# Designed miniproteins, single chains: the designs that were tried, part 7

Each design is a single chain, and the fold is of that chain. pLDDT is the mean over its residues in the fold that is shown.

## One batch from the design tools (miniprotein)

Design m208
Fold by ESMFold2-Fast:
Structure m208 (fold): chain A 98 residues (1-98)
Amino acid sequence: SAEEIARAEKITKESLKNTEEKIKEAKTEEEQVLWLDMTFGSLLMLLSVLSPEEAKAVYKVVKEWIEKNLSSYGEKTQKLAKEFVKTLEEFVKEKEEK
């Protein structure tokens, strides 16, 4: 439903906002990678229980957030973010199976 999609988007946006704050506080690229990796793991767990429509909405939010913030990250962090967007895209397509 539209309400469930809105809830999934809200949870994702709040998680990403918290991660952005942690990345800004990070003193090393290794810490940035750790925070992103933890966030992405949590998002994959969330996606595993969501409907295809909810998963697609989460994917859109994550992709837009990464594209907006990608240029401010280090090389390793950018690579992890790009690989995660690809993983999410494949996951959503598999859920749709069409």
Scores: mean pLDDT 82

Design m209
Fold by ESMFold2-Fast:
Structure m209 (fold): chain A 66 residues (1-66)
Amino acid sequence: GAIAERNRAGAERAAASPNGRSAAAGADLQMGTEGGEKGREYARLAAGAKTPEEARRYALLSADAA
């Protein structure tokens, strides 16, 4: 689907750019600092995921936590 294609394109771009790691680490720090709810944190991770498999994994965790 469109989401899977979009996430795959994002993953390819992140793999081509080392800076992708820094962006992901920054997002994790932001969530930790705010001490958000588990469901909300996983939902954000799903939205920011680089692969369709990763996005699905976080979406399921978000549903289970919420």
Scores: mean pLDDT 56

Design m210
Fold by ESMFold2-Fast:
Structure m210 (fold): chain A 68 residues (1-68)
Amino acid sequence: SVDEVLERLREIAARIRAETDLARAEELFIEAAQLYVENADRFTPEQRAEAERILTEMDAVIRALRAA
């Protein structure tokens, strides 16, 4: 279900926040982005907005990790 996809995105985001290895964090982000793209047509506008917020948060964490 789409709710399971959103839950998976939240799980990946939590893993990225705990990650100290930039390469691993970037691999996780690619996994999340691919999952989003593969399921984009299944989302309601509200679910799409939530998924995009989660992905934006992931990107921000990775940018901060890269800058460290």
Scores: mean pLDDT 86

Design m211
Fold by ESMFold2-Fast:
Structure m211 (fold): chain A 103 residues (1-103)
Amino acid sequence: AKLVGIVGIASGLSEEEVEELVEYAREKMREAGADRLYIRARSTRNGEEQVEAAAEIRDWIAAKEAEARAAGDEVVAVDATGLSKEEALERIDEAGERLKELR
């Protein structure tokens, strides 16, 4: 079985801040020993865009989890939709620790 990390981000953070979160997630998940990593991230500018992006990302996370589980892989998924930068970083750190536990 492979160890799979999935990270979804959709928030009112700037594009630069979202990119920083993506880079952080990539680094932390690799350090934790993820065999495969999937990241989808959106910077949103208003509440309507946030609702739409969050729904799309949650559906995508659920689909990727289902695919990985069907393949017999172990999965850790992070839903960072609607979170602040600090909250998203904490969720990513928690996911990295869960991945290490599954090794």
Scores: mean pLDDT 88

Design m212
Fold by ESMFold2-Fast:
Structure m212 (fold): chain A 73 residues (1-73)
Amino acid sequence: MKVVGSRVEEITVAGEKYLLKIEVTDDGILNVTVLDENGNELASASADLKTVAAVKVSKDANGNIKIEIIPAP
């Protein structure tokens, strides 16, 4: 699989800043990665782009980043 599109966005989760990296492959796979300010990977998730309605990023009670991919109906 080849990455054909990528973007990095600054996001705020529970009052702290993170980087959200979004990549799309030529096979139609969406890869989502949350990075800290130094580029360290904290969480990642992947799904078929055709079935994705939304991506939700949250922080748990222990301070760990979580990614949920919400499927299209």
Scores: mean pLDDT 80

Design m213
Fold by ESMFold2-Fast:
Structure m213 (fold): chain A 77 residues (1-77)
Amino acid sequence: EEEEKRQALLEKHIERLKNEYKVSEDTLRLVEEALQRVAEDGNPEEAVEWLKKKLGLTEDNPFLEKVREILEEIAKA
């Protein structure tokens, strides 16, 4: 029951990112993995650093900033 609600929330965030940033399925899969990690361990900072390294993005990338905000929301929930 609570797991189903968390899964629905994660899917909603993934759909929003896909629509707003038009990123590849590979990128979305990495973001989904990062969201899942944060939902389990509550560490958005490590998840952002992992994504940055995997995607080869800079600190100033607007997509990375948006993902960071989402990961922080998941960690706080």
Scores: mean pLDDT 73

Design m214
Fold by ESMFold2-Fast:
Structure m214 (fold): chain A 65 residues (1-65)
Amino acid sequence: MDTAQAIQVALELSRRYGLPAAEVAQILIEMSKQGKSIGEMARDLSERYGVDPATVERLIRRALE
């Protein structure tokens, strides 16, 4: 994913769950550069912030369209 897509996902997670948007965007960009799958990125954020991984996966998939 690109920087704009990562920011979009981070802002939605901030709006829904109060997550720190800048930190979440950086984590998503780093995981994407490492070649992690959408499911792996969603699981990582779920473990860090206690959010539903299925919801995170859906938001990432939407941003990639």
Scores: mean pLDDT 85

Design m215
Fold by ESMFold2-Fast:
Structure m215 (fold): chain A 64 residues (1-64)
Amino acid sequence: DEIKRLENRIHALDLEIEFLRKMLEAAKQNNLPESAIQAIEDRLKTLEEERRELRKKLEKLKKE
């Protein structure tokens, strides 16, 4: 079931994104170097883009 696999991956990404958002806030609170903050932000952007593409794929499959 491709739909179920996509839903499971989206759920896993939601958890990873939530964790990284908490890490980003902690990094800013602890005045980590800009390079460290940027690395977390870049990772978040990548995961959010992956989640968006998977949601788009899921919507296409639901229309079939």
Scores: mean pLDDT 85

Design m216
Fold by ESMFold2-Fast:
Structure m216 (fold): chain A 70 residues (1-70)
Amino acid sequence: SEEERLRRRAEEDADSFIKLLEKMGIKLTPEQKEELRRAVAEEYLRRGDELTSQERLDFFLKKVNELLKK
């Protein structure tokens, strides 16, 4: 289904972003990683393939900044 495809894409993109953050010295807790994956999946399901690469990056950065402030 389209929803299943979007969920897989969200998981792959979130995991790639988390790995990039770890390479840059930004270490998220397991709970923060799970919250990020959930938030990304919700955003992808809400907006679908309408999200540009720039909008996806902006969302990732916004969510990570939010998680790190708590």
Scores: mean pLDDT 83

Design m217
Fold by ESMFold2-Fast:
Structure m217 (fold): chain A 79 residues (1-79)
Amino acid sequence: SKADELLDLMREYKRLLEELLEAIKAPEEFRQEALKHVDDLIAWVEKNKDNPELKENLDHAIEELEKLKEEIRKLIAEA
């Protein structure tokens, strides 16, 4: 489903974010909070796959998350 596609992208985003935060040597507390917020969002999407607002915006969310992944990859390359 598109919700599962979004979840896979969110997990990829989390991995890239973790890699970026490590590369820039972000404070441990900040890294833990940032990754926890992503985990909380993933958990919300998993529980709310049938939410009408989520369903309406799935394509847009996927497109925006792909853009964010590309930007993070660029930042990692520069770190």
Scores: mean pLDDT 85

Design m218
Fold by ESMFold2-Fast:
Structure m218 (fold): chain A 74 residues (1-74)
Amino acid sequence: SKREKLLALLEALYEALKDRLSPEEAAWVERQIALLRAGKASDEELDALFRRLLAAAFRSPESMAVFLEVTRAA
């Protein structure tokens, strides 16, 4: 489904950007991904996860390049 493809993209983005997140942000993202995989998270929570990863991409040109590469490959 479209939601499953978006979840796969979000997981790929997290793996690519996790070393650029604080430990607290990484822990939050991992919990949200686990809830989404368990079917216990809303579309609003999925949107919040995407926005957090996008915000991390805006922190540096290198982070943005990684975000764009992962998104292009999807």
Scores: mean pLDDT 79

Design m219
Fold by ESMFold2-Fast:
Structure m219 (fold): chain A 76 residues (1-76)
Amino acid sequence: ALIEIDANLAASKTAYLLAQRGSVEEQLLAARTAEIQADNSLKLAEENPEYRDKGLQAAEEARKYAEEIRKAAEEA
């Protein structure tokens, strides 16, 4: 669970960084990937009370990455 939460956050951050160099279509795909990772982190937080705070934080950060990517794509 803890490793999965860290991996999901890392994946959403990687999607954000790759979106900086991609086309609009790649940016929108990266945003969707970050949104999925946020949902996965939230689910892990709900299923694993010991890691709830970390999972919720990871979900929030992944959501922020998704929002930043979508905003960049809309302004491109």
Scores: mean pLDDT 76

Design m220
Fold by ESMFold2-Fast:
Structure m220 (fold): chain A 80 residues (1-80)
Amino acid sequence: SLADETEKLLETFSPEKQKELAEKLYKALDEIEELLKKGDYEAAEQVAEDLIKEVEKKFGKEAAELVRLELERRFEELEK
């Protein structure tokens, strides 16, 4: 599952990096949720893209891919 893959990847990072990644995800998810509630879908998508790029730069491509999949899932939950 995505959760199992995320846990395995996180085990390769230091505790400090795990905490930083979690804090970035939490902050971005809160911002995305607030923008989506306001109907600002373009801004929400931009926040998601910026997060993915930052995660790729700091934590690598595998972490960025897992973040992308989680964000896609959350956006899909808001579709008709």
Scores: mean pLDDT 75

Design m221
Fold by ESMFold2-Fast:
Structure m221 (fold): chain A 108 residues (1-108)
Amino acid sequence: SALKRIEEKAQQIGELAQQIYRLADENNDLETAQLAVEVGILVGDILEGIRSGTLTPEKAKELADKIREYAERILELAKQNNDEEIVKLAEQLLEKVEELKELIKEWE
């Protein structure tokens, strides 16, 4: 189902956000760590919306757009800090967010 594909993609985004959080926390990068937490919260909102049956395509799109904004800021900060590992993870995060947005667009 479309919702199952959205759930799987949201879980992948959450896993990438957790990896970014761990690296940022280890490096004492509080700004990137906080942004990764915000991505995790928005992923949680998508997953809870699926579980409760309250997620709509419009709400999913709004949540995905916010995840994209935070992911773009993580990438910007990682580039400024010359953190090549977080840059790579943030680029993967953005790729998964675009895939999520496409799945939401195909969902009725």
Scores: mean pLDDT 91

Design m222
Fold by ESMFold2-Fast:
Parts: structure tokens; sequence; C-alpha cells
Structure m222 (fold): chain A 57 residues (1-57)
């Protein structure tokens, strides 16, 4: 449904924003802009906490 699709998009946006806030202090430690973009997309799809855990591996 359109309502469920909109909710999913908003959840992804919130997760991406939460990830950028959590990442703030570590942004300079990411090896490349490409890795940063991949991490942002992971956060959008899978949540900020999951993306942060993968980044710390």
Amino acid sequence: SALAEEAARRAGEIAREAFTRLLGERAGQIASKHEYEVALEDARRNGAEAAMRRLEE
C-alpha cells in the first residue's frame, strides 16, 4: 500500500540521519567517500545500529 511504502521511505531516511549523527566523530576515519556512501546506504536499508556495527568490523 502507498501508506506502507511511505512509512518505509521515512524509516530509511530516519536511519540514514541517525547514522550520520553517530558517525560524526568517525567520519574522518573512513578510508574513502565511496565507503562512506556504502555505509549510508546500509544505514538507510538496515538501520543505523547495523551499519555502525559493520563499519567497526
Scores: mean pLDDT 72

Design m223
Fold by ESMFold2-Fast:
Structure m223 (fold): chain A 72 residues (1-72)
Amino acid sequence: SLAEDAKRSALAGARAGRAGDAAGAATWSHEMYKAGKQGGASEEQVKAAKEGAIAGARGDATLAAEYSEKAA
C-alpha cells in the first residue's frame, strides 16, 4: 500500500542519514514524499519528508535523518 511504501521509505531515509549517507537519506525522503503525496501519509509527514530530502541534498545527513524519523 502507499502507507506501507511511505513508512518503509521514511525508515530507510532515517537509517541512511544516521549512517552518514546524506544522498541516500535524500533519495529515500523523496520516495516517502512521493508516496505520501499520493495518500500514503499525513500533510505533516509529507512536509517532514520534503524537508528531509532538502537537508540530505544539501549534505546534512543528521538533519535528513531527523526529518525522515518525523515522516515515519
Scores: mean pLDDT 87

Design m224
Fold by ESMFold2-Fast:
Structure m224 (fold): chain A 93 residues (1-93)
Amino acid sequence: SEKQELLFDAGALALAAAVLIVTTQKEISRTTDPEKRAKLEEFLKKAQELLDRVNEVIAEIQAGAPVDEVRKRIEELDKELKKLFKEANEISA
């Protein structure tokens, strides 16, 4: 089922975003550098906003939104998630 494939793909993005959130929260709790803490808190907000957007897409799939529109949104969210992984590596460097 195409709907089941879209739910799986969106679910994978939600899991990846949740991992970024948890990892960032742990790093915030361990950091004593105020500048690094500020960057991590800003990053955490972006990761949380991405997860919210992924959950909106999951709800839309469940509500029967058009497959083509949902697929485009998943592709956009995947690109944003990849940017966040890159940003996380830069903050940690």
Scores: mean pLDDT 89

Design m225
Fold by ESMFold2-Fast:
Structure m225 (fold): chain A 100 residues (1-100)
Amino acid sequence: MEAKKKLEEAKEYFKQAMKALEAGDKKKAEELFKKAGELFMEAFKLALEEGDLELLEEILKEYAEMLLEKAKKEGAPQEVLEKFEEDKEKVEKIFEELKK
């Protein structure tokens, strides 16, 4: 499935971006994060066009977890992290209802 392949590529670029960030190469990290985000949006579009609600939920959940991990690494305030967790739960609930 093409959407699944784009999701895996996005996760790989994100992992490389996190390593670059840890090494202090902020420019390289930003370029890799941008590439990961572009691939994530491509995977999302493909899953949406195919009507695959399960894959769409997986893509959004993975993207949300990646953004949370990046925010934690960059020292985002605790209240921002808590807000992100709450928004993630709301999205998961919407997908649960759509599957019924």
Scores: mean pLDDT 76

Design m226
Fold by ESMFold2-Fast:
Structure m226 (fold): chain A 63 residues (1-63)
Amino acid sequence: SAARELYERDREEQRRLGEETGLALPAYPLSEEQREILREIAERLREIGDSLQKGLAEGKPLK
């Protein structure tokens, strides 16, 4: 059913967000509001990672 397909899609997104953030997430799907927060955390961590990577490539320490 469409509902089951959406449920499984949400679970796969949550699993991926857990991998990206390094957070221990529950096996049940989180609310849409909670998933939005996780997406924002993942984006911020990616930005931090990119900044660190550039700093290391340029031989400059992060302040």
Scores: mean pLDDT 75

Design m227
Fold by ESMFold2-Fast:
Structure m227 (fold): chain A 58 residues (1-58)
Amino acid sequence: SREERFEALVEALTELFRPNASSAEFDAAVARLQEIDPSTLSAEERREAYERALELTR
């Protein structure tokens, strides 16, 4: 569903934005982003996912 894709995007971005992420964790986050089809999400939903990921890693 769109909600599942949104949550998956938030999770992947959160992992990617972690300042102390290992190379393995970073690579896993990149692979996860490649699996997500962000074109199924609106520009607003993508912005909200990005903002939430930044808040979670602050």
Scores: mean pLDDT 78

Design m228
Fold by ESMFold2-Fast:
Structure m228 (fold): chain A 75 residues (1-75)
Amino acid sequence: MKEKVENAILKAIYDAKKKGKPITEEDVRKYLLEQGLPEEAARAAAKAFVDMLKQGRSVTEAIIEAIKAAEEALA
């Protein structure tokens, strides 16, 4: 779980940076699904990540919250 969430988020960050656009919840969700996460976990993780960034939290903190959200969605 942790590696899949981290890899998806890093790909989303890289892609957003190349396009010069802000990271969207949909972009993160797309990469989480590509990593094989179920739809519920992908939605929960993507939302948690973007919400943390909007609150001014670090990328590291946002990744940790995304991992927690994905794990809770599957519990």
Scores: mean pLDDT 84

Design m229
Fold by ESMFold2-Fast:
Structure m229 (fold): chain A 88 residues (1-88)
Amino acid sequence: MTPELEARLEELEARYRAGELDEVEFLEELLRLLEPHRSDPAVTGSLLEAYYLLYRKKVTSSPISKRVLEAIEKGDRKLLDEVAEELR
């Protein structure tokens, strides 16, 4: 990461901890900071995690989609299989 990006990430984290940003707002700002640097290997993992977390918080609308994402997040294969059986 560049020193400028590191400083901006520290500022963003401080604002989140101060309660100035909610979790969705924090993730959207994090993605905005990281996306221009997506080719940096030090950024790639954090960027993918932020996309997954934002998708889970913002894009899921159905109870089934929410349960599937929760199962993936927890590594709960049994819960994922139970949801899959309900869809059959």
Scores: mean pLDDT 66

Design m230
Fold by ESMFold2-Fast:
Structure m230 (fold): chain A 120 residues (1-120)
Amino acid sequence: DTPAEKLQAFLNRFVDATYDYLKNKDYKKFWEVYEKLLREALEDPELAEALERYLEDILPVVEEMGSPFLLGLIYYALGLIAEKRGDLATAKEYYLKAAEYFEKAGMPELAEEMRARAEA
């Protein structure tokens, strides 16, 4: 698969997980699927690079849209990517941003998980 095809497959699986969450209201299941998708993407350097670039490109647009939950998901993914390459300082900043947006989304348990990751 090309980097673009791998990225599209990731995005399709993310959309499917989001649809299931909207249908079932099972946040824990959604988060487990999302974490699994991100871990799998991080083991593929080509996909991880394409995902990082895509997320950085859309970030200003999503900020204008005003979706705190989606911003939290994006910053969490960027944090994991930075952590995987050993950039712990950048990872910490992204995890703290994810915590801020999950708090704004009314998801304090996720915000605390992000703060815990930032302190590790």
Scores: mean pLDDT 86

Design m231
Fold by ESMFold2-Fast:
Structure m231 (fold): chain A 84 residues (1-84)
Amino acid sequence: PLTEAQLAEIRAKLEAELAAVEELASRIPDPALAAALVEAARRMAAALLELAEADYNNDTARVAALRAAGPALTEALRALVEAA
């Protein structure tokens, strides 16, 4: 299980990465693709945070369920990046 310090570090890193994605998206000429990329990044960050919180709480069933959803989230993000 993750420690409280590790969970806090993951939260801080995800916030920083989202800010970086928003900055990159501001340079995409197509505003719809820019918005879709930011939305996909936010969904991925939310899923990673839920996984980290589940691990911190030692909720093994939730960790397993969230890990099973990982490939679908990664594929959705890849498709959006290819469209951009």
Scores: mean pLDDT 75

Design m232
Fold by ESMFold2-Fast:
Structure m232 (fold): chain A 87 residues (1-87)
Amino acid sequence: SSLEEKLAELERLIEEAVEALRAGDEEAFRATLERIRELVESIKDVEDLRALLQWLVKQANESTDPLEKLVYIAAAIMIQEQLKKNE
């Protein structure tokens, strides 16, 4: 899939995770974080991973919602770990 498709899927999953967290749905939140991890671990292209990391850092910095910031940071950490495995 294209970088644009990966970004759109990641954005959707982050939005689902934030809504689960706001609702106090711990099971849905954990399940969505696992889906984010699976997406990140499926990406082998280092340039795609770096582009997604840059986007996540930007979103975390620009967001005023502390729950959104937490999910963006969690996803960014997952990408950093995947970059370490691919280097």
Scores: mean pLDDT 87

Design m233
Fold by ESMFold2-Fast:
Structure m233 (fold): chain A 76 residues (1-76)
Amino acid sequence: DEIRLLEARAAGYFYVALHDEATAIEAIGRISKSLKLDDETTQALIDEVRRAHATLSKEELIEEYEKLIEEIRKLL
């Protein structure tokens, strides 16, 4: 369950850093649906990524993505 949440979160940071917010939201929605996350969790991830996009630089968004990937690797 933790890995699925981290995967959806990492995708959000990846796409918002390297593409745009709309692509990131679409990716979170698609991955959350595939991984069977609930609507409340999906909305919380969207809100987090939108807030991060508004407050963090591209470099900082990439750093957050890298931290999430490292956390996933530790759980595998």
Scores: mean pLDDT 83

Design m234
Fold by ESMFold2-Fast:
Parts: sequence; structure tokens; C-alpha cells
Structure m234 (fold): chain A 90 residues (1-90)
Amino acid sequence: ASTEITLPSGTVVKASFDEKTKKLTLDIVKASPDLVAVETTETQEFVDELTGRKLYVKTMTLTYSDGRVYQVTATYDEKTKKLTLTVTEI
């Protein structure tokens, strides 16, 4: 599964999930010229103890030369097999 999101800056981020490794990947497929720093987390697994439902989450934090910071969150739901991307300005 893969999906993309475009940030207000024009930066495009792609998320992919690997079913074999249970890992999320976040890649910058198009960078804006004012992007100065990028940080990513490892893939985190969340388990609902009652249902056994698993969610996988990975975040990317993007810092721009004007001081704007965006966090991109990729979430994969193992039950629905749906991959979603959200963007929050920090």
C-alpha cells in the first residue's frame, strides 16, 4: 500500500507499508527549496489488547527556513489494510 500528500510548502511526501517487514516508509518525492531539516521516527506498533487490532505509525518532521514546522503522520490499519497520511503544523 502507498499514498502521497502535498504540504502547503509544495513538498510531496510518499508513504508505503511493507506487509512482510511490518515497516512504514516515508520518502520525500519532491522537496521545496526552503526545506532545511527532516527527521523521521521508526515504525511504531500499537495493539488493542481486547481485539488484537494492530496500527502502525511513522512520523516525519519537516523544518523550513522561515521557521515553519510540519509533521506528517502515516498510519496503517492492519484490519482495514488502509494507509492514511495526515499533516499538522507544529
Scores: mean pLDDT 80

Design m235
Fold by ESMFold2-Fast:
Structure m235 (fold): chain A 90 residues (1-90)
Amino acid sequence: SMEFEKKLKEAEKKFNEGLKYFELGKTTPGAAVTQAYFDKAEKYLEEAIRLYEDLKRKYGETEELQKNIEEAKKKLEETKKLREELGLGK
């Protein structure tokens, strides 16, 4: 459906924004700006997970949706772990 495709693209866009901010947090010097980038990475990755899980609930579980959820969760965990290792945890 057009609704499924629209939401899938929204989830993918959020996931890619999360990846972008993760890389910025990883590579940009300055504790305050690095913390802000990791905050954005977590926000976008959590939003991507929510959108993928909403799609799974409404349209059914597929291997692709499950893979996308797992990849987004893995990147969120990686973001949190790196943040803690840099002393920027909450």
Scores: mean pLDDT 85

Design m236
Fold by ESMFold2-Fast:
Structure m236 (fold): chain A 86 residues (1-86)
Amino acid sequence: SMSLIEKAREHLELAREALREGNFLEAIRHAVRSANLLDEAGLYEEAYRSVVPILEEVAERSKDDITRGIALISLGVIKTIMENLK
């Protein structure tokens, strides 16, 4: 629905803001929430295309092994889902 898409866009903006601030766990949380909302709206490809760059940047910039691990696991899940849509 349109409401889900609007909420997803808000979470994407919050994820990008958190990423700019170096708040990597919040960037992951907002990015994942956005992906879930877009998935619920049926916009799966847009969801994962928006989330992948955020998770990749967290994996590259975070100095915390746990945070990097969460980003890499999330990327692996997204890749598996995208392969199943083809």
Scores: mean pLDDT 82

Design m237
Fold by ESMFold2-Fast:
Structure m237 (fold): chain A 86 residues (1-86)
Amino acid sequence: DRERERAAVLAALRALAAAAEALLSPEDAAPLLELAREAAAAVEAGDWERAAALLEELAERLKAVASDEQVRAILAAAVAAARAAW
């Protein structure tokens, strides 16, 4: 179900952005929030290739600025939101 997949990805991106904003400094969170916003726009446009590339960039940026504990917490929030939207 493409609509359910889209809803899950959008929920995950929203939760990821919220968790990053809560756990990271504004300076470290700002690039992640922008990448999440752009990825959400790509998903909403049906541009899954662009969404995948932006998600890869978001993951690398998150790994660079966040501690292992912060990365785990942010990813756990995103996964929980995605599962709730299935």
Scores: mean pLDDT 85

Design m238
Fold by ESMFold2-Fast:
Structure m238 (fold): chain A 74 residues (1-74)
Amino acid sequence: SIDDIRAQLQAIGDQLNAERDRLYQQMLADLKAQGRKVSPVELDTAVARELMARHSGLLAESGRLDDELDALEA
């Protein structure tokens, strides 16, 4: 059902958001430990790249479910 797809999308979204926040804090801490500074844009880009590398399957599944939801709501 549409509600089941929405529930799955919400669960994946929550997981990806939690992981993004964790990666951001980890990378920021690593940069501080190394005495390095990067721009917020560079840090955001690095986090997005790492998120894609670690969770490509979840990102693909989210996209697939979003496409199914759009088709059902159209």
Scores: mean pLDDT 83

Design m239
Fold by ESMFold2-Fast:
Structure m239 (fold): chain A 95 residues (1-95)
Amino acid sequence: SAVVEAARARVEAVRAAAAPENRPAVATVGEMVVAGAEAGLPAADVEAAVRALEDAVAAGASGEEIVARTGRALAAASAAAGAPAQAALRAEAAA
């Protein structure tokens, strides 16, 4: 879908722009954002999660803070979206 493709492109751009030591953290939570979009999270919630990721990296946040900030946006989105999206995000978090 257009939402999934846009999320993938933005996550990759953020990963490339991130400091090398933070790229694994961006890749990990970026994968969760893309998984949420694929699971059918509303476009507005996917946008909020991607913005949280972009803002954390732009602010020079640590890898742990990048994960925490993006994870909080995804947790809020998955709670609103219901059980299928929550299951997909939990599976990514458990991997």
Scores: mean pLDDT 78

Design m240
Fold by ESMFold2-Fast:
Order: structure tokens, then sequence, then C-alpha cells
Structure m240 (fold): chain A 120 residues (1-120)
């Protein structure tokens, strides 16, 4: 949990301060919407909005919630993406860290839609 919170905080700082990172999240939101991944698109739009507002705390909360949702749905895939985010951050690769985080949010949103559909 502490490890996931720390990663979410680091990526939130990138998205709240780096215009290129915000653009990557906005593009991921448009791509998710085009695929019909409505829950994923909504999460990515909220994250991009927090980033543009410089609201690092809200951005971190969105990322953390998505990573926790993915871990609950697919722990192996969550572990893989967390390792990729960690490696990108360690390398100073802000673009890669942002893209891997966007992928985690897309998968978390898809898992939520699948859960909602199964409950209906």
Amino acid sequence: MERVRELARQVARIISTDERAIEIIEEAAREAAARGDVASAALLDALAGAGRAGDEETAAEIILAALEQLDAADPARAAELLERIERALAAGDRVAATRETAEAIVLAGRAQQARDAAAA
C-alpha cells in the first residue's frame, strides 16, 4: 500500500507540472472514449482536469484508486504495471511513467465496467 501511494504521488506530480504528461492523459481519454471504454475515459478526463488545475492531491487520489481497483480485479497485471511505472520513474522517463499509468487506468476502468455489467 505505501509503495502504491508513493508511486501515485510521484506520477501525480508529473501530471500536475508537465504539459506533455497532461497531453498524454488527454489523448488516452479520447482513445478510451472512441473504444467505448466509458469508465476509463471518465477517469482519464478527471485526471487530466486535476493535472491542468495543478491539483496534485486530487490527481494522486485518482491514480491510487485506479491502481487499487486494478489490483482487486487483476493482481498479476497490476504488479506488472507497477513494476513498469517504477522502472520509468527510476529512469527519469516521465513520458513512459505517464503512459504506463494511463494503461493502468484504462484497465481499471474496463474492470469496473465488467463488474457493473456482471451485477446487472
Scores: mean pLDDT 86

Design m241
Fold by ESMFold2-Fast:
Structure m241 (fold): chain A 119 residues (1-119)
Amino acid sequence: EREKELEELYNEIGEVEEWAVKRLAEKPLSPEALEEVRKKSKELTKEVFELEDEYLKKNPNLSSEEKRKVLAKTIATSLRLSMLVTALELAKQEGDEELAKRVEELIEELKKEFKEYME
């Protein structure tokens, strides 16, 4: 049933991403919010790539195909986290505290899923 849980998580992330893209077309992020996005995205990207580096060091005998799969997962996760951080700052800018809290929960769940993948 893990596959169904991941499908639901990714579907919800996709809905948040679509909402964020639509809202950004209507009103841009403030310079302050954009700086928070850059800062948080940099921190999350570092965390994700550090987990990948540790996984690759522990698994030196991975095939080229397996290494490409790990790298693709790492890149996809970092991009999704960056989009969720954008959605979070947009929700905060709009004063939507409930959505901001839900997006923070999605960020933590995606980080947890990635960490479990790298175990």
Scores: mean pLDDT 86

Design m242
Fold by ESMFold2-Fast:
Structure m242 (fold): chain A 92 residues (1-92)
Amino acid sequence: MEEEREKERRERLERLLRIAKEMGLKLVGVSYDEETKRYVLRLEGNGETAEIADDGTLLGASSPRAALDAGIVVGLLRIEEGVDRVIEENKK
């Protein structure tokens, strides 16, 4: 019944994790927020932490640098999603 939503969230989550890893950030936690129905990722880099939702919302950061790193992860996700859409449209 929620297979389509779960698949989309999983694909986005996997993409976020790959981008974070490419930036040298460690995934230190994943939780599911039942109130907002989103996965929350906790990322660590240089001893600082940031939390982002699977929709790309920045929920918190321990420093301005952590917030910037999380913002770059979200920005790269949006770029990749945009490229995928252009490729799909050009096939039609």
Scores: mean pLDDT 74

